# Ledger of designs, part 76: designed miniproteins, single chains

Each design is a single chain, and the fold is of that chain. pLDDT is the mean over its residues in the fold that is shown.

## One batch from the design tools (miniprotein)

Design m2806
Fold by ESMFold2-Fast:
Structure m2806 (fold): chain A 71 residues (1-71)
Amino acid sequence: SLENMKEGLKLAVEELLRRGLISEEEARELLKQLDEATTKEEVYEVMERLLKLSGLSGDELEDLGVRALLE
């Protein structure tokens, strides 16, 4: 669901911040954009930004977000 995607990406942002792969400023902006997202397209825009900032692949980002969500 959209809600599960948003929660997974939120946890991925928090994990990437913890690992030092993104800055606190980048994390705040991404979390704000994610909170304001109301469509799958807008959620995918956050995912694309995370991929570019972290250097992770889509599969790596999804795995990280899914694992964090299930924890």
Scores: mean pLDDT 76

Design m2807
Fold by ESMFold2-Fast:
Structure m2807 (fold): chain A 116 residues (1-116)
Amino acid sequence: PPPIKMELTYKFYDEEGNLVAEYREVAENGERVSRSLVLKKEVTNPFVREMIEERLRQGAELTEYPGKAEVARVEVRIVIDGREFTGTFSSPEEGREVERAFREFTAPIVEELLAR
């Protein structure tokens, strides 16, 4: 059968709607193929910096550019086995809610795929 692909993206926007950072992860058949993080500007808000640092600890390849920006909005999108989840948050509280919904969406799909 064709490989089962997962694509996960986080897009970080400033208050003017400009993209300031992007994270992308790709996996095939439950194995991580790539993780990349592009910082078009250095992110200054602590909550978002913590998210970025976690991805870097997980082995994301970093590309960074000069400048600084505060993130006002984060969009998360995952496509796994043809199933899509999207979430948007602007605060730590909303971020925790989106992360919970994301885990509830992905966990049963990942378990199903790993059992094949």
Scores: mean pLDDT 82

Design m2808
Fold by ESMFold2-Fast:
Structure m2808 (fold): chain A 68 residues (1-68)
Amino acid sequence: SPEAEAIAAQLETYRALEDSFSPEQQEVLRRAVKEIEALDPADTAALTAVWARMSEELEALARREAAA
């Protein structure tokens, strides 16, 4: 599906940048990847929901770090 392909491409990009992330951001990514891997690949709605939650958590971490 286009959504699953987009998520896979973005995960690959994030993995390539993993060393530039904080330990907290790396943990968020690790948890999201494990959750996605446990899902049915045909369930694009579940994949999109996990991706959205991960993105929101990463953005919240980035905002907190910028405010500190």
Scores: mean pLDDT 75

Design m2809
Fold by ESMFold2-Fast:
Structure m2809 (fold): chain A 66 residues (1-66)
Amino acid sequence: MTLEDMLQGVRDGTIRLLEAAGATEEAARIAAMTDLQQAVDQGVAALARLFSQQQRELARQEAAKR
């Protein structure tokens, strides 16, 4: 595979992970990017942000239940 094919695979994988996490709007935005490297960079950043938000939301829910 070419380097472009490999980057495209990483981008597609990141998009699928975002969709699975319910961030369909972020996934669509990244899918619309023409720069593969930037799409990968922003996709990884979006996933990191989602994990951070999920962690905070879980902590908030626990506090609210107590």
Scores: mean pLDDT 75

Design m2810
Fold by ESMFold2-Fast:
Structure m2810 (fold): chain A 101 residues (1-101)
Amino acid sequence: ADSAAAMGRLYMDKGNYEMAEHYFLTAIKADPDNSFAWGSLGELYIKKGDYEKAVEYFEKAIKLDPDVSSRTYRNLGIAYDKLGDYDKSRYYYRIADELEA
């Protein structure tokens, strides 16, 4: 599971979003509770400009592990900002800032 998620990150860094998505979905299929893979899939969808799916995947990551990286909360704030939900955007930015304090 962790190995597939790591491969997904490597392909995302190379800009190969098709292979990145394939490996993140492989990680999730092997371990549906892999919060890191769900959060990584959310980041991939930010890069693809699909903010609705990014929100869905980040909320899944947080539901599985609320102690996820401040980066996940900040990215969820970015996704909500892009969708025009400024109240939720501010809420998640505040959580990210508190985790980085």
Scores: mean pLDDT 86

Design m2811
Fold by ESMFold2-Fast:
Structure m2811 (fold): chain A 73 residues (1-73)
Amino acid sequence: SEAVEYARKAIEAALAGDFEKAQEYADKAAEALPEMTEVIREGVVRVVRAVLEGDLEAARRAGEETIEAIERA
């Protein structure tokens, strides 16, 4: 799924601290799967928040949960 590929890139960018690229890829994922726009955006925001808090375990978990939600749609 194109949406899953872009969502994975958004999460990878967020985990790397590249929040501009994370937003760009999240927007592309939402364009590929508009019905999941809220899930994609909120999921990426949760990863960014966890990274900013220094909780890389929470960041990875939020990313995994976001991908699972998109794959179940």
Scores: mean pLDDT 87

Design m2812
Fold by ESMFold2-Fast:
Formats: sequence, C-alpha cells, structure tokens
Structure m2812 (fold): chain A 66 residues (1-66)
Amino acid sequence: SMKFEAEINISLARMMVAIAEIAGDKELAERIREKVEKAEEALKKGDYEKAKKIAEEAIREFKEAA
C-alpha cells in the first residue's frame, strides 16, 4: 500500500539523518531531517503520495551527498 511505502521510506530517511549526524555532516543531517518532518506531517494528514515523494527526495539527497 502507498501508506506502507511512505512509512518505509520515512524510516530509511530517519536512519540517514542518524548516519549524517554520526559522520559530523550537520548541514546534510538538517536538510534530511527537515524533509523527514515534512513527510511525517503529510503522512499524518493522510497524504501518502506526498509523504512517499518527500521521503524519496530525502533518500536521493543523502545518496548524492555520499
């Protein structure tokens, strides 16, 4: 389901925030965290498509920075 996909992607993005923080990349951690918060807000409102898209953008940004 779209909700489940959004929840998985948000969880992955949250892990990426932790990895960036451990690595000392505060700017990357802040950018990913901001997207995670927006995705969680969309999920709370029932906008699963938006939540998934924002979380996927966070994941892509992390991968491109690594």
Scores: mean pLDDT 87

Design m2813
Fold by ESMFold2-Fast:
Structure m2813 (fold): chain A 62 residues (1-62)
Amino acid sequence: GAAEREALLEELERLEREGVRAILEGDYQTAARILRRMAEIHRQLGDDAKAERLLAEAEKLE
């Protein structure tokens, strides 16, 4: 429903901020974990292509 979609989008916004911080701090393990969680949310939203791209990016950081 709309409330579930709004909650997922709010979580993505928080994860995006945390991910940028992790990259700037050189914490690539944390950044990879955040990207994988973002991929799970995008998959829940029906965007499998975006989820796969985020997983590929996470692999590059490790």
Scores: mean pLDDT 87

Design m2815
Fold by ESMFold2-Fast:
Structure m2815 (fold): chain A 88 residues (1-88)
Amino acid sequence: SRLEELERKAREARERLREYNERAGELGREAQRALEEARRAEQEGDLERARELREKARELIMEEATLSVQAILAASEALAYENEAKRL
């Protein structure tokens, strides 16, 4: 039925939301570690390594931001399906 289809799509969107949030959190933690390593490299005078680690952190932060947007979109999609299912 249409109700079963909407409920399934809502569950799938909720699963994607959870997955995106989990991956975003992992990338955020990796970015923090890269920034900490960059600080240590800078203190040791390894400016090249510090630059590379800061660039890696920037890439991880941008990927995290992209996944955060995907999570917001998945949440919006889930709410839309849930609202439509409630109207049936």
Scores: mean pLDDT 91

Design m2816
Fold by ESMFold2-Fast:
Structure m2816 (fold): chain A 68 residues (1-68)
Amino acid sequence: SAADAFAALLAELRADPRLRVEQIGDRTLRATNTGSVSHLIGTALRLIGDFPGFEVRVEGDTLTLTAR
């Protein structure tokens, strides 16, 4: 379900100590990268593949993930 996918995404993001994760809406997560630019880009590409039900936006050091 969409709720199960959201919970799985939140758990994956929270498992990475280089990401500061905040739920900013009912269907939206924000993750601020504290690691390298390579980590940010690698994380974004992985999430696009693993969570295709989410729109992934990269702005500065921040990933925004919104359920479609």
Scores: mean pLDDT 85

Design m2817
Fold by ESMFold2-Fast:
Structure m2817 (fold): chain A 64 residues (1-64)
Amino acid sequence: MEEEQRKKELIERYRAELEAVASPDFAEAGVKALETLYKAGHDVETLERAARTLLNYARQQAAA
């Protein structure tokens, strides 16, 4: 119940962060990957780790 809401809020927050630093195509692909993990029943910690990895990768690419 609470975890479900936290997962959705996490995806929405990282969507905004990815859209700010990444290409639209990468941001869309990243959000879809997080949605796939969510639908597969992964916990909020797994989603957060995946989201941080995607965001760090996007920031590194933008800085290069």
Scores: mean pLDDT 80

Design m2818
Fold by ESMFold2-Fast:
Structure m2818 (fold): chain A 98 residues (1-98)
Amino acid sequence: MELLERAIELLEEAIRLAAEAADKIEDKEKQREAIALVTAAAILVVAARMPYSSLEERVAALRAAAENLERAAELLPEEDRERILELVREARELIEEI
């Protein structure tokens, strides 16, 4: 339970940073794609917080959120990308221990 909550908090922080970084993207097509991926990750993290979902379903949602954030990070400025990927990597390590 503690590992799941920590993974959620790390991904929520990564989502917040990714959303802020997406606003810096000058290419409107890349910005739209980044926002869509970050939004998908946010929805998945909300799903992982649902108390009536199984632990397996919650873990699957967090893995999917991490994947969407990794894809979004590729569209973001390099400085913001490194920080976001570090948070996602830490979250993935916690998810593996669940």
Scores: mean pLDDT 87

Design m2819
Fold by ESMFold2-Fast:
Structure m2819 (fold): chain A 97 residues (1-97)
Amino acid sequence: MEALEREIGAAMIVLAGAVALAALTSSHPEVKEAAQEFLDALTEAAEAVVAGDIERALEAIERAREIVESLKDKLSEEEYEELLKLVRQAEEIVREA
């Protein structure tokens, strides 16, 4: 049961990253590389959650937050807030694992 719950949490983190990547690359082609780095960071967090490595997962989420911060001047306020909400949601999923 616990392993399945971790896998579901990990899948939700990756899905959030993929949705963010699709939205950002559609609206802002110039941030494709940073959007991919954001998805990569969330994917690392998801892999760490499946492995039970909560410290590594939290480090990956912090890296995702830093990527969002680096995009603040290139994104609308709404897009920036939505990405920060995704990071917070991913952090909560990791904390519940």
Scores: mean pLDDT 80

Design m2820
Fold by ESMFold2-Fast:
Structure m2820 (fold): chain A 107 residues (1-107)
Amino acid sequence: SMQEVLETLIAELRRLAAEHAGTPRGALLERLIAVFEEALKGNLSEEEFLERIRELLRTLSAEELLDLAATLGRMARENEDNPEMKAFLLRLIELASDVLAEKNAAA
């Protein structure tokens, strides 16, 4: 279920955020975790959740977006046996890629 996907992803992102504590990467991961936790509580509709993610991604530099996409891509490969998790991670990568394309078009 999406709830189980979010719970698993939050746990993995918390581990990664701890490894990068005090860095911009760690701060970004904590911001992502906060959005996922609000979605997990049922406080956000699917549309509101996706828009919160897009707004967060738009605050990132192109370099941060590429780094995040690479991290999510590695997680997707590690979750080949979990199709719901892989699909969700690929959707997040697609959102990051869309935001990166918007930034490149504006340059």
Scores: mean pLDDT 83

Design m2821
Fold by ESMFold2-Fast:
Structure m2821 (fold): chain A 75 residues (1-75)
Amino acid sequence: MSPEELRELTVRLVGLELLLIAYKNGAEFSPEELREYLREAREIAEEFRRAGDEESAERAERLAREFEKMLKEVE
């Protein structure tokens, strides 16, 4: 993975972390939005793990678990 691709992936990860913080502070997301965020978090985790960045992969996996939990709560 290039430094540019890794930077872009990190920006995406941080963006999803900010969305999780927003949700915990009362922001409302549709089930469709939560499914999209969950999918993106899983994709980001796989890309970081493929790149050998285990710390960032674990961050993304934790984020995916949080979005999955949120999705189950908004049914």
Scores: mean pLDDT 84

Design m2822
Fold by ESMFold2-Fast:
Structure m2822 (fold): chain A 79 residues (1-79)
Amino acid sequence: SPELQAAVDRLVAGFKRLGLGEEGVRIAIEYIDKDLTKEEFIELSGLPKEKAEPLYNFLDMLVKRFGKEAVKAALEAKL
């Protein structure tokens, strides 16, 4: 959906801004595939909690709104 695509673009831009780039996209895919907790996501990101937590919350909201399969497909399209 256009709404999901725009939201994923914002998430990807956030990863790039924080120095993760495609690594952030791969971690987001792992979040979906492995049901990562907030703590595990933050640890894998290597970012301070104050920077990683908003990204986690945004990704969690996307998954709840659009479903895991749709969000994963949109993320994989960014690799």
Scores: mean pLDDT 88

Design m2823
Fold by ESMFold2-Fast:
Structure m2823 (fold): chain A 51 residues (1-51)
Amino acid sequence: SLSEHVQAVLDKAEAATAKAIAAETDPQRVALLKGVLEGIKTIADSVLSLS
C-alpha cells in the first residue's frame, strides 16, 4: 500500500539522519539534525494513524 511504501522511505530517512548525527562534529548542526529526526518520526506516526 502507499502507507507501507511511505513508511519504508521514512525508515530509510531516519537511518540516514541518525548516521549523519553520528558523523557530525558541529553541535549546532547536530541539534538541527535531531530536529529533522524528530520531524521524520512525527510524519511516520501520522502515516501509521492514517492507515
Scores: mean pLDDT 82

Design m2824
Fold by ESMFold2-Fast:
Structure m2824 (fold): chain A 63 residues (1-63)
Amino acid sequence: MEEKEREKLKKASEEALKIIEEAENQKTKSKEEERKLVTRAVAEALRIIGDAIDEILKERKAE
């Protein structure tokens, strides 16, 4: 039962890390632009993880 939930969280975490890594690898002209790109990437990463948690909780309620 936990294994499917763990797999969803693992995939969400991998997608989140990929988004952050892509933002870090982008060439920026300023530190301010770098901060904005990283901040947006982190926000998107947290959203992906949050969505995965929400799906798991919905599945648990459905049984």
Scores: mean pLDDT 76

Design m2825
Fold by ESMFold2-Fast:
Structure m2825 (fold): chain A 96 residues (1-96)
Amino acid sequence: GREAADAAVATLQEKADEYIRKVKEAMETGSVEEAKKIGDEYLKELQKDVDTLVERLRAAGMTPEEVARVQAAGDTLLNKAKEEIDKYIEEAEKKK
């Protein structure tokens, strides 16, 4: 139901936060090039997780309106994760 969809979105947010933290950690201990690669991989994984969740909810008979709501939440989450990763990479490049 709706509560399960909201819980799944919350789990994706926690996963995004973990990925952002790992990229930031890579920036502190590794190269900018390595951090960009890791960030790209995490964003691709997160996109796949969002797409999989949306397809699963549609297959489970969730209304088009609720599916669209979850898609919008996933898109917002992905955009925020990308912004934070890009910010950390930009700040590290300025240190060179």
Scores: mean pLDDT 80

Design m2826
Fold by ESMFold2-Fast:
Order: C-alpha cells, then sequence, then structure tokens
Structure m2826 (fold): chain A 69 residues (1-69)
C-alpha cells in the first residue's frame, strides 16, 4: 500500500540522517512519535492518516539528512 511504502521510506530516511549525525534529539523524538502514530493508524485501517503521518516524518528526516551532507 502507499502508506506502507511511505512508512518504509520514512524509516530509511531517518536511519540515514541518524547515521550521518544530522538529526537532533528533538527531531528524533518528532519522527519517532509520527511513526508510532502512523503505525497505530495503519493497524486501525486508517491508511490515509498513516500515509499523512509517514510523509510528515519523511520530510523531517529528509531535511535532517540534507543538513548532514
Amino acid sequence: TEAEEAMERADRLAAGAVARGGMSEEELKQVSELMKEAREAYERGDFEKALELAEKAARIAEKSLQRAG
């Protein structure tokens, strides 16, 4: 599903940003909370909300990764 694909993408971007040291503790907390909420929404069958939350997490991780170089 699109939600599942977005969650996978967010996880990959977050892992990359962490590995490069580009993600602050606050950004890590925000991404973790968004991904937790996305998984909970997915488990409830709310795929649209899961997609939205995963995309928000991915944007934070992507910006952090870009700062990391």
Scores: mean pLDDT 82

Design m2827
Fold by ESMFold2-Fast:
Structure m2827 (fold): chain A 89 residues (1-89)
Amino acid sequence: KAEEILKEALKKVEEIARKAAKEAQKLFEQGKEKEALEVLLEAVEESIKILEEAKEKVKDDPEVVELLEKGIKTLEEEKKKLEEELKKV
């Protein structure tokens, strides 16, 4: 069931993002900006892997593949922003 695989992948990505945001906020409050950005970058990279794995499982469902590809593209854009911020720290 392609929609179920999509839903589970998005749920995992949301949980990863929530945990990373909480840890990064704590690190930012401690003045550990580089470490905070590294936590966020790792979460984005892990989330991309989850969506790519889901895409492989549902490759015969073009509508779900398109939604996953949009998600991956959004995360790759966030990854690029975080990598640029890390270069400045």
Scores: mean pLDDT 87

Design m2828
Fold by ESMFold2-Fast:
Structure m2828 (fold): chain A 62 residues (1-62)
Amino acid sequence: SRRRLRRLKRRRRMTPKQKRLEAAARHVRELERRGKLDEEIVKSIARLTGLSPQEILKEAEK
């Protein structure tokens, strides 16, 4: 067709680190939506995933 509908980006392969980062960012976004986000929670997630809090927050903002 001349004009194709723009679709939502399909889920692609990710490295294990990217998967952890996306999962952590998603968790942070959910907590923020529920009004339960705290910097200590972000630090705990970072410690559990081996990521920095700053990386998680930047990913959550995307």
Scores: mean pLDDT 71

Design m2829
Fold by ESMFold2-Fast:
Structure m2829 (fold): chain A 69 residues (1-69)
Amino acid sequence: SALQEEAKRLVRELGERGLISERQAESLLAAIDAGDPVTLLAAARDLREAHPEDELAQRLAELLEKLAE
């Protein structure tokens, strides 16, 4: 879906910027593809808490929350 592709793009971008680790990025990409709501919601919470000022991290959190529905 368009939301999955946008979320995956943001995961890669945050990884390239060093805001998330390579392992965290790989886990998030797998969770997005699997549609695992527990993992997606946990990741969204962690992104909101760790990077409250980063617009892309907050946007990814929003998309992960939508994908978990």
Scores: mean pLDDT 86

Design m2830
Fold by ESMFold2-Fast:
Structure m2830 (fold): chain A 68 residues (1-68)
Amino acid sequence: DDPLDAEALARQQELNKLASEGVELYEEDEERAFELFKEGFLVAGLPEEAARERAEQLVEGLKAIKAK
């Protein structure tokens, strides 16, 4: 087995966990959901500026989907 693949899988699992928690929380607390999404993008290896922008876009996208 490839240990590098195991490390990538662990990062993917952490990202999925943070994303799931953010999706659960954004209905109640958008700020906390935003922070969880931002942390997820940081775990994925994005720089902080990009992680913040992506987290903002994700929250906006979720709001738009719900409004539909």
Scores: mean pLDDT 73

Design m2831
Fold by ESMFold2-Fast:
Structure m2831 (fold): chain A 82 residues (1-82)
Amino acid sequence: SIREIALELLVIGAEFSAELAEKLIREKAPKELIEAKIEEAERDARVVEELLRENPEAPERLREELERVRERIEENRKKLEE
């Protein structure tokens, strides 16, 4: 459905922000820039989470993709703090 496509695009957005944060950490970019990308991924993931709660009929794969994005965000936060 069109709503499912919109959810997929939001997940892709969160994945992209998480990947950028990972690259910035690897390249030892300024902490403020890394934090901004982590926060961006967190906002996108939160929107997806809220929409999935409102739509219990959404495919399980989207919930699995969101969980993977959340794990990457948590890993990025741990690396930033260390």
Scores: mean pLDDT 83

Design m2832
Fold by ESMFold2-Fast:
Structure m2832 (fold): chain A 96 residues (1-96)
Amino acid sequence: MKEKLEKAKKAAEEAITEVERFLARHQGDDPAAQRLLQEALEILKEAYEAVKKGDLNKFASYVSALGILAAEAQILGHSDVAEAITRAVKKLSEAL
C-alpha cells in the first residue's frame, strides 16, 4: 500500500510536468485546446493532492475524469491534446 501511494504520487508529478510542458509549447494555439489542457492540469493537481492524503479511491476517480476529458478532446478534433491526456491517464493507471 505505501509503495502504491509513492508510485501514484510520482506518476502524478511526472504527468503534471509533461502536461505543463505541452501547454507551454501550445500557448499560441487554439484557445479550446489550451482550455482542455488547463482542465487536465487542474484534474492532475487534484489527483496529486488526493494521493498525498492517501486517498487512492479519489485518485482513481480523477484518473477516470481525465479519461473522459481525453475522449472529449478527441471528439472535438484535438487529437494531439487527446494523446497528451491519454498518456497521463496511462501513467496514473499503471500506478494503481
Scores: mean pLDDT 84

Design m2833
Fold by ESMFold2-Fast:
Structure m2833 (fold): chain A 82 residues (1-82)
Amino acid sequence: MEEELRRLLEEADRLVEEAGEAYREGNLEKALELAERAKEVLERARELAEELGGEEGRLLAEGAERGVEYAEKMIAELKAKL
């Protein structure tokens, strides 16, 4: 579980970085696709962190939730431009 959670968080970080790069390049459709994927990965990471429990699980769940909020804002901005 912990290793899977770490993998998901690393994947989400990569997707967010790639979405930002696509946005800077003006590829809004690609940026939207990547941001939506990042949100899905972060939502799964939050679920696993909640299952993990304890102080570590709580902190990781809070981090994942902030990531979801960030991705949702990016998705909203991209949809407004499309």
Scores: mean pLDDT 84

Design m2834
Fold by ESMFold2-Fast:
Structure m2834 (fold): chain A 60 residues (1-60)
Amino acid sequence: SMEEFIERATERIREAVRRGASVDELKRLVTELVNEAYEKFGWEGVIKLHEAVERVLAEA
C-alpha cells in the first residue's frame, strides 16, 4: 500500500541519516524513492513522500 511504502521509505531515510550518509547519498536515495513513489502511486505518492521526508529531516 502507499502507507506501507511511505513507512519503509521514511525508515530508509532515517537509517541513512543516523549512520551519517553524505548529502550526495541522501540525495540519490530520495531521488530513487520519489521516482518509485511516482511509478507506483502517481503524484499523490510523491506528495506524501515529500511530507514524510520533511519531517525526517527536521528530526535530524
Scores: mean pLDDT 83

Design m2835
Fold by ESMFold2-Fast:
Structure m2835 (fold): chain A 72 residues (1-72)
Amino acid sequence: SRAEAEELTAKAREALKAGDYEKAAEYARKALELDPRNVEAWRLLAAALSFDGRYEEAQRAAEEAGRVRREQ
């Protein structure tokens, strides 16, 4: 559900704040499985991947965040 996706997005934010970039990306991906239109989850995924040095994947996630935002 969207509520479950929002909870996973909150967990991704906490993991990112803690510097656990792998866990942040994992929670963001799980949120996106439940709600692929969650712009914040795409942005958190992009941030987590970027801090983890996975720049090409981060760029793709950022592009998806922009695409989803424009469709709203």
Scores: mean pLDDT 87

Design m2836
Fold by ESMFold2-Fast:
Structure m2836 (fold): chain A 86 residues (1-86)
Amino acid sequence: VEELVKRAEELAKKVAELDKRAEPQAETVLNSIRALLNGAPESVVRGTAESASKKVKDLVSPEQAEKLTKLINEAGRAAIEAAEKR
């Protein structure tokens, strides 16, 4: 469980590392992961990942948006798996 949590946080941080324009989106995804681990529903992470993905598509090139969206979705998925195994 701890390893999945760490993986989710690392994937979210990687979004900001790949493109600083997506730093606010990386931060909102990280905050949603922490909220989920503190008892918030999975819908919070899913909704945040969708919002962040939409924002990223408007901010960067299509190629970069695809890479960032993939990381956002992987971070959310890892966080949900960690919560399910707790």
Scores: mean pLDDT 80

Design m2837
Fold by ESMFold2-Fast:
Structure m2837 (fold): chain A 62 residues (1-62)
Amino acid sequence: SMFYEATALKDYTAKTPDELTLKKGEKLLVVRELPDGNLLAYSSKLNRQGLVPKEVVETKPL
């Protein structure tokens, strides 16, 4: 699938300006999976794209 859903497994605080700050249970639209273990995802809550470590989210196909 071109896009898929990710759900935050836990609260996560961004470590860089490129990352998203997440609350547990927050849903994101994954735009791209990166080879470094990060996802590029869109947050409707923050109204922006950013990086998310793959290990802090559960992914599900749309």
Scores: mean pLDDT 81

Design m2838
Fold by ESMFold2-Fast:
Structure m2838 (fold): chain A 100 residues (1-100)
Amino acid sequence: MPSLSQLQSQSVSMVNDSQSSLDVLRDTYTGRITDPTSLQQVNDIIDNSTTRLNDLQTQVQNATTRSQVQSYTSQVVQTVTDTYRQIYSVVNQSIRDAVS
């Protein structure tokens, strides 16, 4: 079982990796979407997720119990998962509109 400090370090690393992955997603999808509405939706989704991840990183760094770190880590995972689902929905809709 990891120590509190180890869990905090792992969660911070997960946030940093998640933010890097979101930057790659932004570059990938904004380069391929021509619809201005879909481009704005992808940018808004990523911007909102980046803000939430920054808040969660601060919460993890200020956590005093393992349960708090685990709760915030679960929220990081949920934020990333929700971001991917939202972007997938926008991209899938854009593709359907392009082939219709």
Scores: mean pLDDT 82

Design m2839
Fold by ESMFold2-Fast:
Structure m2839 (fold): chain A 62 residues (1-62)
Amino acid sequence: RPSLEELREEIDRLQAEIDALTAEMKTADREKRRELIFEEAGLTMEFMLLYLEAKVLEKEEK
């Protein structure tokens, strides 16, 4: 069971990675942008799962 603090750290890390991919997409050509979109989708899914878990833990700890 990850702690709420550990989940927040992972969420911040994933957000930074998503932001970096978004910045890279601005300079990428058409084909590379497609690949980056799929990579970003994977990271967004991880972000969402951790975010939901953090919300559940926060609700239970209150």
Scores: mean pLDDT 78

Design m2840
Fold by ESMFold2-Fast:
Structure m2840 (fold): chain A 61 residues (1-61)
Amino acid sequence: DAEELARRIEEAAKAGDSAGVMEAVLSASGETVRRAAEILRERGLERIADGAEAMAEAMGR
């Protein structure tokens, strides 16, 4: 699920689908979002990872 979340966030972000990124982040717990962000950083996608974490924090995750 964290791997799947990372894939969904990456796909939506690369497509410029900000609503899709937000829905993916909202569909998961803060723990899962942090794990997905770690996976994205391992792939060199630091900006996408930082954006997802900032979004989760803004939503009280």
Scores: mean pLDDT 81

Design m2841
Fold by ESMFold2-Fast:
Structure m2841 (fold): chain A 86 residues (1-86)
Amino acid sequence: ALSDEEQLRALVGRYYQELVDFIEENIKDPEKKAEILAKAQRELSETYAELLARLRAGEISLEQAKEELEKRFEEIKKEIEEEAKK
């Protein structure tokens, strides 16, 4: 079976791919796509790094880490939807 760290890493990898696909479908301008993707990947990476550190320290469970990462992913998707309206 996958370790807790490997499971969290696999989840963030899936969310990165979902953000790429979501931006490609919703944003038409190539420069805007690149800027939005860079911001979204940075925000998700920062949350992932924080959650990974807390998981390694035993401060949170894997299930808590997954829930927080999912919340952040959904927030980022809403930010992309707002950018698509501009």
Scores: mean pLDDT 86

